# Designs tried in a protein design run: designed miniproteins, single chains, continued (4). Part 10

Each design is a single chain, and the fold is of that chain. pLDDT is the mean over its residues in the fold that is shown.

## One batch from the design tools (miniprotein)

Design m12317
Fold by ESMFold2-Fast:
Structure m12317 (fold): chain A 73 residues (1-73)
Amino acid sequence: SAAREKGEAYAAKGNEAYEAGDYETAGKYFEQAGKAYSSVDPAASALAYHEAGKAYEKAGDLEKAKEMYRKAS
């Protein structure tokens, strides 16, 4: 589906940013992946939000990390 393809594309961009040490950008992409997956794959959505939380935490954005971990549950 278009939503799944979008989720996969955002997750790939998130991984690329994370590997580059751009944790804020990685968090944003994983957050977008979580949102894209939300209606088609709840498990993939939860995983993406958890990845976003980890990325925001590494970026020092603790409020965003908290929001993402809440969405992952």
Scores: mean pLDDT 89

Design m12318
Fold by ESMFold2-Fast:
Order: sequence, then structure tokens, then C-alpha cells
Structure m12318 (fold): chain A 73 residues (1-73)
Amino acid sequence: DRDVVDTIINNYRDVINSNQNMPPSQFQTVSTQQFNTGMTQMRQRNMSPDSIREFIMQFQNINQQGRQRQNQR
């Protein structure tokens, strides 16, 4: 379960890091799409509620880091 969460989260980090110059409106759209995709994958794999909670917390942390980088550039 942990490896699956880490894979999904790392893929999202790569998207945000590769697109550091992304406009705020596009960032919101991409963030929403990636979150929905991740949640769907987590549920389809019948992952535990604790794993889903970990995914949500990690995703929120990345979103905060992504917005901070956008504001610095």
C-alpha cells in the first residue's frame, strides 16, 4: 500500500516540478485533475482508509509547496 501511495504522490511531484512556470489557474486545474485521478486509483485498488488519508495529506502538502514555488517565480 505504501509503495502505491508513494508512486502516485511522486508522479504528482514530478508534474508540479516539471511545470514550475505554470500559471495559477492552470495549477488549480492540474491539481484538481491529479487529485481526482489519484483518489480513483486508490479506491479501485481497494486501499485501506489509512492509505487514502495518507494520500490526501501528502497531496495537500505538495499543493502548498507548489503554490509557494509559483509565488517565488
Scores: mean pLDDT 72

Design m12319
Fold by ESMFold2-Fast:
Structure m12319 (fold): chain A 85 residues (1-85)
Amino acid sequence: SYEEALKEVIKEFFKQAGIPDPPDSVSQKEAIEKIKKQIQAQADKLIAEQNLPASEAAAVQAALDALIENLEKIIKEAAEARLQE
């Protein structure tokens, strides 16, 4: 159900960003960049606010890098599927 939750987050993000449905390739790239920047900013803030030790901060960063990679894949797959309808 993480995949289902991520698809809903992506749909809502596209709607909030004013991206047309289905998104074109330019809008898709812009959406991916915005999502990556937002996730990284929230991660940096949480690490700083919680004053995490270096080992825990590294683990959080690794988890976020994996999440960003998965989000990029889901966004691309969702956009391609809609464009092929």
Scores: mean pLDDT 67

Design m12320
Fold by ESMFold2-Fast:
Structure m12320 (fold): chain A 75 residues (1-75)
Amino acid sequence: MEQEKKDLEEWLDLVAKTLIEKGKQLGRYEEMKKLVEEFRKAVLEDKPPDEIAEIYQKLLELLGEDVSIRKPKKK
């Protein structure tokens, strides 16, 4: 069980690092860092899947909005 938690923490750290770097490049560093930290805490605290999904959706919305700005589609 400790090993599974350690593997999960290592995976979350990798995901967090990747998302934070992307957020930094998009100019949304503070917002991304906050959401990533909330997501990491929710997973590590074994919160309900619905709650984790809600935080994850906020991350996707932030990424989607900034990606749209960085890679705009012709109207």
Scores: mean pLDDT 70

Design m12321
Fold by ESMFold2-Fast:
Structure m12321 (fold): chain A 83 residues (1-83)
Amino acid sequence: DLEELEEKALPLGKELFRKLAEEKGVPQEVIDLTIELAEAQAAGDEEKAAKLAEELQKFPEEQVKLANEAAVEAGREAVERVL
């Protein structure tokens, strides 16, 4: 059930992502933009998602990569905890 998974996993994933990204030393601006991008994507707001993705691409690639790694790890952990 994709809807049930999203309802339970998205809030948990967002909280886990914030903690993991902070732990990895990702800048707060990159953390906030990554969360906003995920929320815009979940809401189907394509225009907002595109704008937030462009903002993220202005940061150094290494910082965005660390944020993406934290997001993948948080997403997997959230799914495991919900399942």
Scores: mean pLDDT 76

Design m12322
Fold by ESMFold2-Fast:
Structure m12322 (fold): chain A 64 residues (1-64)
Amino acid sequence: SMDQEVIEKSKKVIEEMIKQDPQAGISAATLSRRSLLKGFTSPEDKERAQKVSDELIEKAKQLM
């Protein structure tokens, strides 16, 4: 679905940010999740967006 493509693109941008600045990456992942959840209508895409955001935050914390 288009929503899955949006999640994947957001993930790549945030992963690059985490490599440069893990704190900024955590902030970006949190804000991106909030934005995507407001835009998505399907429960499955919302759950996927939350999971991806949580995984990105966990990875960023491991680099700090």
Scores: mean pLDDT 76

Design m12323
Fold by ESMFold2-Fast:
Structure m12323 (fold): chain A 71 residues (1-71)
Amino acid sequence: SEEIDREVEIALAEIRVAIAKTVYDKNPTKENYEELAKAYRELADVAERAGDSETAQHYRKLAEEAEKKLK
């Protein structure tokens, strides 16, 4: 079902954020921070498509803050 597919998509996006955070924490390079910013944006977009506006707003804010630091 599309609902189960969306739950899987959210879970995978959450895993990507967790991986990107761990990689950045261990090796805080600009490249790893860019990957973390991208992971936050992807999770925000997936959450919004799934109707989870609270999670979408939270990760959108984190993505915007990260993107500002990369300018």
Scores: mean pLDDT 86

Design m12324
Fold by ESMFold2-Fast:
Structure m12324 (fold): chain A 74 residues (1-74)
Amino acid sequence: SLVDIVEELDLPETVKAQLIAGLQSADPAVVGAALRALLILAPEARERVRPLLEQWSRSADPVLAATARGLLAE
């Protein structure tokens, strides 16, 4: 999961907690911001995140699917 990837990153615990909280938000704008922040802070995670973004692009949640497709297109 994206949470597992964040937990494995070499980042301060407070930053990890903020990213995880954002990724688990009910607000799609917050989820999108957290995903972008993750890839800015840990660009090396992009390859690891890619399979999960591909799974999320097929999610039953239309907002999560749209966000994942947008990040895959970048």
Scores: mean pLDDT 77

Design m12325
Fold by ESMFold2-Fast:
Order: structure tokens, then C-alpha cells, then sequence
Structure m12325 (fold): chain A 90 residues (1-90)
């Protein structure tokens, strides 16, 4: 289960880095380019969530609670990014 938590943490850390990089890029992008990057980030979010769900299915109930917290953090990062893009386009 430690290996499953480590894998989930790597997915969270990678997604967090991509969100930070995307936020910096959006500051210099046109509205059309920002929308395109947002769609790419939606695809990444879906991929990360699918992988986390797969990891969760393999986990013990105790480890699933830790994974639920990691999944919650991924969702919060995505929602924060969505709001950032909406504010930029406004």
C-alpha cells in the first residue's frame, strides 16, 4: 500500500506542477490559446483521476482513505485552475 500511496502522490505532484506551469503560460497567451491549453489540462485531469481510481481499486480500505484525500487535492487544483482561466478570460 505504501507503493500505491507513493504512486498517487507522484500523480498529484506532477499535476500540481502542470497547473503551475499552465497558469504562468496563460498570462502570456491569447484567449484562443488559453482555451486550448485549458482543454489540454482537462484531458490531463481526466487521465490523472482515471489512474487514481485504478490505484484506489487495488488499495486496502485504510489506504483508500489516504487516496481519497489525494484525489480531493487533485480536484481542488483543477477547480482553482478553472477559476484562474475564467478570471483571465473575463
Amino acid sequence: DDSLISKAQQLLDEFSQKVDEAKEKIKTLSNEEAVKLFKEMQDWFDKVMDELMSIRDQASPETQKVLDQIMYQVVQLYLSFRDFVRNHLS
Scores: mean pLDDT 88

Design m12326
Fold by ESMFold2-Fast:
Structure m12326 (fold): chain A 82 residues (1-82)
Amino acid sequence: MSKEELRRKAAIYEAAANIALVAGDFYLSQGNKEEAARAYKVAAELYRKAADLYEQSGDTENAQRFREKAKEAEELAKKVEE
């Protein structure tokens, strides 16, 4: 893949991760902890995919940012599953 294609693909995973995170927050607001945890885990995986693609494209700043977002999403999933 070209660096441009990697960055475009990273942006798609970023957008998908943001949607999953919002879905997790919505499920949590409805008291649906099981679906919230699942959505947060999906968000974490998608943020991790975005970070890997940004790293491959040479965008280290966004790679670091989305690795941190993935960690935060994983922490949200664990907190909900307590």
Scores: mean pLDDT 88

Design m12327
Fold by ESMFold2-Fast:
Structure m12327 (fold): chain A 57 residues (1-57)
Amino acid sequence: DEKEKQALLNQAGAARATAATYRDFSEQGKDKPIAEEYRKKADEAQARADALEKQAA
């Protein structure tokens, strides 16, 4: 119950940190092809964080 909820929130936090990192990489190289890949990875990690937070609600 509470333990599972906390585990989901911890996973969401990790995913959110990953999303922030990829967003920073995307912005640093925004004129390069790899920036588009980093943006997609950031969006995927953010979506995962959002889904985990909803499960924890």
Scores: mean pLDDT 82

Design m12328
Fold by ESMFold2-Fast:
Structure m12328 (fold): chain A 93 residues (1-93)
Amino acid sequence: QAERDAALRAQLKEFIEKQAKENGAKIDPNTEAALQRIVDLVAEGKLEEAVDLAIKNGISLEAVRYALEQAVAEGRISPERAEETLKLFEEKT
């Protein structure tokens, strides 16, 4: 389960590092773990639970969008499901 996310995790880490470099912010290991869990929940069709997890962990819309776009590129999630998740996130924030 977790091993199948190795490539996605590496890409998410690179994205977080770029954001931290631009803002001087420290990378939060919990953010990486939460983004992986969000992708898993969306792949399972649990969009509301995924959005609730993102809000609970203070994850930005940009980070969620990036994670879902990478998951779509890797064939884990459909583009339609990714868009539904992002719309739900915006409606709840």
Scores: mean pLDDT 72

Design m12329
Fold by ESMFold2-Fast:
Structure m12329 (fold): chain A 99 residues (1-99)
Amino acid sequence: MEKVEELIKKLSKYNPELALELEQILALLRMLEWLLSHTENEEDKKSLLEEMIKLHEEMIELIKKNYESADKETQEIMDQLIKLYEEEIERLKEKLKEL
């Protein structure tokens, strides 16, 4: 989480609009994580995990949409964010399989 926030702050120097969109989705993800930690219902947990996966996929697509127009330094930040989001999607999918 801390690494994602740091990378988004770095990205905001080069693409402030993309950084703001990612920060808005990150705020929604934090709300969903809080809801997940406070629910005991397996169906609700499944729905929350599925939505969290979808939001991470949306963040990757937003980055990809801006990738080709970015300079090399911005692309390096984008590559790191995509990797972290892909790792988090894998983690969330494993949690979903355990339900």
Scores: mean pLDDT 87

Design m12330
Fold by ESMFold2-Fast:
Structure m12330 (fold): chain A 65 residues (1-65)
Amino acid sequence: SKEKGLEAGRLMRELIRQGLSSEEAGRKVEEVFGKPSKELQEILREIAEKLRKIGDEFQKEILAK
């Protein structure tokens, strides 16, 4: 379900926000919602990578300056 995909994505964002790595967050999402389709796994991975990059760039620009 698209709704389940959105819920899984929401959980993944929250876990990454709490300091988990993309891999750890992805594993937790799979544990809660079951293994998503490979297409959905790719989408979740892409979301996680984008969120991580945004967080890293923000931290580097604000804290390293």
Scores: mean pLDDT 69

Design m12331
Fold by ESMFold2-Fast:
Structure m12331 (fold): chain A 107 residues (1-107)
Amino acid sequence: MQTVVLEFRVPAEANGLPLELESVTVTQPGKTVEADATLELYPGEDGTQVARVTATFEVDEVGKLIGVTVRLRAADGSLLEAGFGTIATPDTVYGRSTAPARLRPAA
């Protein structure tokens, strides 16, 4: 089992909106799985909002490249998406993005 703790900025357009964790998807060689995850929101520097997602999942092969995609739903129906690349490991991995998550308007 691997744990990832991922932090990214909420874009200005979604700042102050309630956000819900929609999914965390982990892409591994030969398969894609959904992770068990929790979301924390906290104020960053200068009042910008930061999302911290803690996700746990099984890894098939240690040392292989894996992709983690986080999707949050805003109260207005907008989707926030953040992607991270890491290596499969039994250790806890911490990732931080200095760029805000991508915002997709409600369909």
Scores: mean pLDDT 77

Design m12332
Fold by ESMFold2-Fast:
Structure m12332 (fold): chain A 70 residues (1-70)
Amino acid sequence: SMEDLLAELLQAVAAGDRARAEALLEQLRDHPGLPSALRNVRGIALKEGLEEAAAVADALLRELETHRAA
C-alpha cells in the first residue's frame, strides 16, 4: 500500500539510507502527505542530533519541491 511505502521511505530517511529513500521517492512523489512527513522527520532528526537522517530528509524535500513545481 502507499502507507507501507511511506513508512519504508521514512525508515530509510531515519537510517540515513539515501539510495533507498531516493528509490522509494519515485513511487511516492505525488503522495499529498509526503512533504509534511519529510518535514516532521527532518525536525525530529535535528532535535535528536541525527545528522545523516536530517540531511537525507532535506535533500528529498528539495528534490520534491523541484519536481512538483508547487
Scores: mean pLDDT 83

Design m12333
Fold by ESMFold2-Fast:
Structure m12333 (fold): chain A 60 residues (1-60)
Amino acid sequence: SMEEKRKELVERARKILDQLEKARNEFGSKKTISDEDREKLRELVKQANEEAQRLAEEMK
């Protein structure tokens, strides 16, 4: 059913978000890391979060 598909997509997106969050924290602790790296990580986290929201919205 739609509910099962929604859970699947949301769960997958959450796992991706968790991985990206850990990566962001790792780079954030290294203050000597380039600004470009930080920006890319923030963008990836943002994209993953928006992706999860969109998937949940579509599978309502």
Scores: mean pLDDT 70

Design m12334
Fold by ESMFold2-Fast:
Structure m12334 (fold): chain A 69 residues (1-69)
Amino acid sequence: MAIAVDDLVALMKETLNLSEEQVAELRAAAEAGPKALYEFMARLVLEEGEKKGDKEVIEEAKKALELLK
């Protein structure tokens, strides 16, 4: 399934305008395993939602983090 790491990195970098450091952290999380990858992605989405005050994005990211417990 389902997303190749390169596709995920490209998508996240374009969507969230990730720094070089954040891209390196995303790759490290992907190599650590799917749980670590999803946790890192959910944290990035939560941070973006909080910066924009987007309640829907914040709620969705929190739900994703709860599923990973």
Scores: mean pLDDT 73

Design m12335
Fold by ESMFold2-Fast:
Structure m12335 (fold): chain A 83 residues (1-83)
Amino acid sequence: ARERVLLMLEGLILTSNPGLAERVREVLEWARSHPDLSWEEIFDRLMQALTEYAETASPKEQEEVTVARMLAEGLRLDLLAAA
């Protein structure tokens, strides 16, 4: 579960605009520095970061946040179904 969340964060960094990618990178670095964090805690931090970014984002950047949220929620549902 944790490893799948970290791989998703790496994918988001590669596919997002520079501003969103930097916010996601901060979450990834935080998660990697705290190996005892659950995948749910990492997920919650990602969702908080996406929400905070969306508050100052342009309409175009908000579309990327929406896509990132959809991908994240899809993974969350898969992980919850597997648990």
Scores: mean pLDDT 80

Design m12336
Fold by ESMFold2-Fast:
Structure m12336 (fold): chain A 68 residues (1-68)
Amino acid sequence: SAILSPEQQDKILTELYLRGILTPEQASAIGKELGGKPVTVDELLALIKKYVPEEHLPEVEALLKKYA
């Protein structure tokens, strides 16, 4: 699994917010759990899945594939 820098994590969370998939509060909660450390695509996806309805998961996974 590809490793995402904190900058890549911020870009992904911002994109999901702009698409209406995450609220600002959800994006903030995920950011706190990430703790400013590099994480794998699978680790970020697992955190996003805690906050996002199943109907939006295909779009989240498609976005993350661009960084894999």
Scores: mean pLDDT 83

Design m12337
Fold by ESMFold2-Fast:
Structure m12337 (fold): chain A 55 residues (1-55)
Amino acid sequence: MSEARREVANIILDKAKAGEELSREEIRQLAKRAGLSPKYVSEMYRAAKEEVAAA
């Protein structure tokens, strides 16, 4: 799970840096891959977008 969580975090950060939106389906797939809730993945994406915007 730790490696899958790292991969999911990297995907989220890359999407935020690219200015791409995550669809509901993408959030669901990432959540399933990492063993996280879709709500948590959505919150991670919002945090990543804020971090990129502040840079």
Scores: mean pLDDT 79

Design m12338
Fold by ESMFold2-Fast:
Structure m12338 (fold): chain A 78 residues (1-78)
Amino acid sequence: LTDEELQQAKDYVLTVLGLILQGKFDEAIETAKKAVEKFKDVSDEVTATALSSLADALFAAGKLEEARKYYDEASRLG
C-alpha cells in the first residue's frame, strides 16, 4: 500500500461522508462501491475501511440489512 493509495482511500471516505451529510444517499453508495472495488485486491485494512463507508451509506439510505452485511464483512477483514 503506497502513501498515494492511502490518501485516495481517505479521500473516498470523506467524499462518502460529505454526500451522506448532504442527503445524497445514492451518490454516497455509488462512491463507496467504487472505493471497495478499487481497494479489494490492495489491502484488507483499507478494504475494511471502504466496506464500513459503504455500510454507513446504506444505513443512511435505510438499507439496514445490506448495511449490516457490509459492517460484518469489514469487521472480519480489518
Scores: mean pLDDT 84

Design m12339
Fold by ESMFold2-Fast:
Structure m12339 (fold): chain A 63 residues (1-63)
Amino acid sequence: ALRPLSEEDIALLRTVRDPRKRSLLVLLHSRGIPVASVVHLSTAALARMLDVPAGSVRRIPVP
């Protein structure tokens, strides 16, 4: 990535509980898309922005 993550970006990533969503946010940041602008979007929406099939991302229900 051309730009390092800012203190604000790192703080936002720490609030994200889904590790898949966190990874997608980091990938979008490497493409020049600010974490703060997309952190409110779902994992599926972020996956679509990266041309990744959203259907491959599944949530495991808690027993």
Scores: mean pLDDT 68

Design m12340
Fold by ESMFold2-Fast:
Structure m12340 (fold): chain A 72 residues (1-72)
Amino acid sequence: PEEIAKFFKDMADYYEKLAKQYESKGDYENAAKWYRKAGFYRAMAYSALGRVDEAERTIKEYEKKAEELLKK
């Protein structure tokens, strides 16, 4: 569980870094896409640890971030 959780966390960190790069360039559509992907992998990391409530909260948080970017 810990090894799989770390894999998903590393993927989430990678996609979040990519999302921030697009956000800094004003490319909000691609930033939103990568934030959603980061949120998915972050939620998978929580789920792998049995932390389902945190997984669900994480998906909602990253989706809200993506929606706010798309309103710009």
Scores: mean pLDDT 86

Design m12341
Fold by ESMFold2-Fast:
Structure m12341 (fold): chain A 89 residues (1-89)
Amino acid sequence: SREEELARRLAEIVLSGDLSRLDEVLAEIKTLSPAARRRVRDLLLTYLGLPVDAARDEAELAALLKARSRPPLDDGTARRIAEALFHGL
């Protein structure tokens, strides 16, 4: 599905630190309904080897993304991803 493809692309970005496609992926996620964004978040956590309930809010998700990145994502990038996936606010 589109949600699975977006979650896979985000997992690749987080694990590699290659930000070249990040803005494109985030723009697509922001067009999704809240339910579809929750689906992308759950799939992303699964692809990173985490429980789907591992992040309660954007700050916790950002911290987990930084912990799983190789090299570590900067704070701004992790927060942008978490914001887009949690509420898009």
Scores: mean pLDDT 81

Design m12342
Fold by ESMFold2-Fast:
Structure m12342 (fold): chain A 71 residues (1-71)
Amino acid sequence: MSAEEAIEKAIESNKRMKEYLEELKTASKEDVHPLIGRALRHLGDSIQAILEAEKAGMDKKEAAKKAGFKV
Protein backbone atom coordinates (compact mmCIF):
# COMPACT_ATOMS: atom_id res chain seq x y z
CA MET A 1 0.00 0.00 0.00
CA SER A 2 1.29 3.47 -0.84
CA ALA A 3 1.52 6.18 1.85
CA GLU A 4 -1.14 8.16 -0.06
CA GLU A 5 -3.57 5.20 -0.09
CA ALA A 6 -2.97 4.61 3.63
CA ILE A 7 -3.66 8.28 4.43
CA GLU A 8 -6.93 8.16 2.44
CA LYS A 9 -8.04 5.15 4.54
CA ALA A 10 -7.01 6.93 7.77
CA ILE A 11 -9.01 10.04 6.78
CA GLU A 12 -12.13 7.98 5.98
CA SER A 13 -11.93 6.02 9.26
CA ASN A 14 -11.39 9.22 11.28
CA LYS A 15 -14.40 10.81 9.50
CA ARG A 16 -16.61 7.84 10.47
CA MET A 17 -15.37 7.99 14.06
CA LYS A 18 -16.34 11.70 14.22
CA GLU A 19 -19.80 10.89 12.78
CA TYR A 20 -20.42 8.41 15.65
CA LEU A 21 -19.15 10.97 18.18
CA GLU A 22 -21.69 13.49 16.79
CA GLU A 23 -24.47 10.87 17.16
CA LEU A 24 -23.40 10.41 20.81
CA LYS A 25 -24.39 14.05 21.53
CA THR A 26 -28.09 13.18 21.00
CA ALA A 27 -28.03 9.43 21.75
CA SER A 28 -30.27 7.70 24.30
CA LYS A 29 -28.56 5.88 27.20
CA GLU A 30 -29.28 2.53 25.48
CA ASP A 31 -27.44 3.63 22.28
CA VAL A 32 -24.36 5.07 24.01
CA HIS A 33 -22.45 1.78 24.45
CA PRO A 34 -22.78 0.54 20.82
CA LEU A 35 -21.96 4.01 19.44
CA ILE A 36 -18.82 4.23 21.61
CA GLY A 37 -17.81 0.75 20.39
CA ARG A 38 -18.21 1.76 16.75
CA ALA A 39 -16.29 5.02 17.27
CA LEU A 40 -13.41 3.11 18.93
CA ARG A 41 -13.30 0.55 16.10
CA HIS A 42 -12.97 3.30 13.48
CA LEU A 43 -10.32 5.05 15.61
CA GLY A 44 -8.36 1.77 15.63
CA ASP A 45 -8.71 1.46 11.84
CA SER A 46 -7.42 5.03 11.41
CA ILE A 47 -4.40 4.39 13.69
CA GLN A 48 -3.60 1.17 11.79
CA ALA A 49 -3.72 3.08 8.47
CA ILE A 50 -1.35 5.74 9.91
CA LEU A 51 1.08 2.92 10.81
CA GLU A 52 0.85 1.61 7.22
CA ALA A 53 1.68 5.13 5.94
CA GLU A 54 4.77 5.11 8.21
CA LYS A 55 5.83 1.72 6.77
CA ALA A 56 5.53 3.31 3.31
CA GLY A 57 8.00 6.07 4.36
CA MET A 58 5.83 8.84 5.83
CA ASP A 59 6.57 10.33 9.27
CA LYS A 60 4.02 9.22 11.93
CA LYS A 61 3.31 12.78 13.12
CA GLU A 62 2.83 14.00 9.52
CA ALA A 63 0.55 11.02 8.77
CA ALA A 64 -1.56 11.66 11.90
CA LYS A 65 -1.87 15.38 11.06
CA LYS A 66 -2.92 14.62 7.45
CA ALA A 67 -5.51 12.12 8.79
CA GLY A 68 -7.09 14.93 10.88
CA PHE A 69 -5.57 14.33 14.33
CA LYS A 70 -4.19 17.19 16.42
CA VAL A 71 -0.49 16.40 16.98
Scores: mean pLDDT 80

Design m12343
Fold by ESMFold2-Fast:
Structure m12343 (fold): chain A 99 residues (1-99)
Amino acid sequence: MTIADADAAVPAAIEELKNSSKPSHQKIWEKYEELKALKEEEIEELYKEVLKKLEELGDLEAAKDLETIWENGSEDLKLLALAVAIVNLEKIEEEEKKK
C-alpha cells in the first residue's frame, strides 16, 4: 500500500470512526479530535514518545509505519495514525496493570 492510497482513504476512515458504535473506533475518534486541538509542538512530542514506546515493545513494523506516515502523509493521516498508535499503546498499558 502506498502513502497516497492511505491518504486517499482518510476521509472514509474518519466517517467510519464517527459513525461506528464499536468502542475501539470511538476511542480512536476521541483521541483524533483531542490531537487536532493540540499545538504542533505538543503533537511532535507525543509522536516521539509513541515511536519510542513502540520500539521499546519491539513492534518495529508499527514504529516504521508510523515514521513513514509522519514523513510522507497528510496532516490528517499523521494525526489519525498517531491516534491509532496511542489507543493501542493505552490498551497494552491497561493489560500490563492487570498482570
Scores: mean pLDDT 77

Design m12344
Fold by ESMFold2-Fast:
Structure m12344 (fold): chain A 59 residues (1-59)
Amino acid sequence: VKPPANTATSVSFVEKVVLPKSGTYKFPDWEGPTLRITYSDITGKKGETRDVVVTVTKL
């Protein structure tokens, strides 16, 4: 994931993801910051690609 700017609370953006995704989604841009990530739509068929809204909350 690539948060556009340093936000005090949270940031949301559209990301193309492969569904279904359950559990933890690893982001290669992470170096260890404390973040909470929420997917708005992760239900679908296996192998299906969908644009979903990803919300990242900084702690």
Scores: mean pLDDT 55

Design m12345
Fold by ESMFold2-Fast:
Structure m12345 (fold): chain A 67 residues (1-67)
Amino acid sequence: SEAEEYLKKAEEAAKKGDGGTAAYYAGQAMRAAGSVPSREVEDAIVRAAARGDGKAAVEYGKKGMEE
């Protein structure tokens, strides 16, 4: 699915240490999944990107996709 393709790109960016790109693709994965993530999840992804934490951005993206 398109959501899974975006999530894969987020995971690849996280492995490269690119937290900002990981957060961007995590957001795209949530949108492609048709999810309406909570503000708490969206804020967590933004904060993870700000500190360069791509792994956290991916994990919050997965959580958002389930909402």
Scores: mean pLDDT 82

Design m12346
Fold by ESMFold2-Fast:
Structure m12346 (fold): chain A 73 residues (1-73)
Amino acid sequence: SSAEREALLERIRRFEENVRRLREEGLISDKTAEEALRLAREAEELVRQGRLDEARRLMHKAQDLVVRGVLAR
């Protein structure tokens, strides 16, 4: 649905903003930030293609990567 697609795109955008903030604050490494942002961009493209389940799986991986990065410090 359009609403589901829009909600997922908003979630991806907020995630990207949070990743950039965490990187600037030194809470995650540059490598972790770059990998998370790459996954977010891939997820955004999947949303545009209507591949919402694949996009959600990539966002889960991206979120897990960031959480592990913060906890490792």
Scores: mean pLDDT 88

Design m12347
Fold by ESMFold2-Fast:
Structure m12347 (fold): chain A 65 residues (1-65)
Amino acid sequence: SEENLEKARKYLEEAKKAYEAGDFQKMADSVIKALGYADKLPEEEAEKIREEVMKFLQEVNDKLA
């Protein structure tokens, strides 16, 4: 649904902003929410959101390691 796609993208964006602000708890909560909304999407759309989340988390891991 359009609402679930919008919310998934909104929370992914909030996760990125939280990371830039150093708020790792808000980042984690926002990632969980983005994935939760992605799970309510058609499989192809969910996969694209999950790929963006995985890419973001890989970038975070590379910076924090």
Scores: mean pLDDT 84

Design m12348
Fold by ESMFold2-Fast:
Structure m12348 (fold): chain A 83 residues (1-83)
Amino acid sequence: EELEKRLEEINKIAGEYLRVLGRIEMVRWFLEQGLLTPEHAERILAELERRLDELVAKYGPERIKEVQKEMEEIRQELKARAA
């Protein structure tokens, strides 16, 4: 049960973290395509980075590190399967 609660918490944090990261990548892509001005992109990215900082403050740096490690493991697994 304690392990299940930790996994649920990590999955919830991962969901929130991945949504913000996805937004950052989307904004960068729009900037590269010329669909956003650099000024507008900087403002949006600053807001998204603030949200990442809020997640670290809310959940603690150790929880965020756990989420980052899980994401990297998934990334490596997907790369291995794609080869």
Scores: mean pLDDT 76

Design m12349
Fold by ESMFold2-Fast:
Structure m12349 (fold): chain A 97 residues (1-97)
Amino acid sequence: EGIENARAALERDIARLSPEGQEAVRKAVEIADNAIEEAKKKTPQEALDIGSRAALEISRILNEAAEKTPDRDVVRRARTAIVNYLTLEVLKIIKEK
């Protein structure tokens, strides 16, 4: 399914990055994971707000890293995968509330 594919692509992209690219993607994944865990404890409206703010921060970090690292194409792909994964997980959380 789409969610499983996004997660698998994300994990593969992290494993293939240079140390600098891996650090940027790891930071973005940490932001996404923290947002998902906080969303589980909040109202649906708060969960959407948390997810939106996290997606914006992830995009900022990874777009900046993509311009600075030799892995820029992989970093840009990871950005899309992480943002999509975060969005799908937050939507799944609110659907189950």
Scores: mean pLDDT 77

Design m12350
Fold by ESMFold2-Fast:
Structure m12350 (fold): chain A 65 residues (1-65)
Amino acid sequence: SMMEKREKEFQELLEAIKSLGGRVEIEDGKLVLYLGQKDVTVAAATKILAVAAGIEMGIPVVVKE
């Protein structure tokens, strides 16, 4: 189903974020990305993945370092 596909895509995005060293929490209906100190290119890629995950969930994304 479309719902099962969205759940799978969301989980794959979370795994990709974790592989880049990012951490994701859901706080106050927002997807919060914690980057840590990273190369600018890795940080940009991680932010793009977090935005994609936020779109899949239909919630806003906040980035913290």
Scores: mean pLDDT 77

Design m12351
Fold by ESMFold2-Fast:
Structure m12351 (fold): chain A 59 residues (1-59)
Amino acid sequence: GVEEEKQQAIQAAIERVLKSYGPGHSPKEIATLVKAVYPQIKASQETLEQQAQVKLAES
């Protein structure tokens, strides 16, 4: 559904940020970079931080 598609877009954006800026960033820093690089992603800071934390845990 739309929510699943949004989560996939967020996760893809996080992956691209990590590939571009490298490892070692906090979830808050990753969320800030996603907002700066992908302003079309309409998600709250809290949502982006949570998704970044999940992605880092899987890596």
Scores: mean pLDDT 78

Design m12352
Fold by ESMFold2-Fast:
Structure m12352 (fold): chain A 66 residues (1-66)
Amino acid sequence: MTEEEVERMKEAIRRASEEDLVGTGLAGALELKDPEAQRAAVEAALAAKDKEDMIERFEEVARRYV
């Protein structure tokens, strides 16, 4: 997982509506090249309660796989 992939996902989430939040998170996760990072990011997107929580969860994934 690269820093550019992390920043792209965070930017997409910041721009997403609340209704599209999970869909945006899942789309970003599925573009990741590392299968373990992809799985962790999918789980993070599905578990997130709001934009701030999803960004924090994706930063946690980034800390493990960047």
Scores: mean pLDDT 80

Design m12353
Fold by ESMFold2-Fast:
Structure m12353 (fold): chain A 91 residues (1-91)
Amino acid sequence: MVERALRLLRTAVDLEVEENNLSEEEVAELRAAAERQAATPEAALKAAETEKTPLTAEEIEEKFRAILEETEKALREELEKRNKPLSLLEE
């Protein structure tokens, strides 16, 4: 999961370098989303231990997966709109 979040971040950087049409704000939003996804499992584990949140490892993975899926969907749609290869997200 963390590796997937980092891959999404790399894709956002590649879009900025190749397109030169994205605003700095738009690229920053994509980077922030990917970085937040990468940090989510650690934050969720800490919250579960301190706040008595009854989350199992499976539930934490489900939440993390949902967030990653939304981020990947956003990047995939942006790649399609810019006619970029989706293989950047496939590997």
Scores: mean pLDDT 59

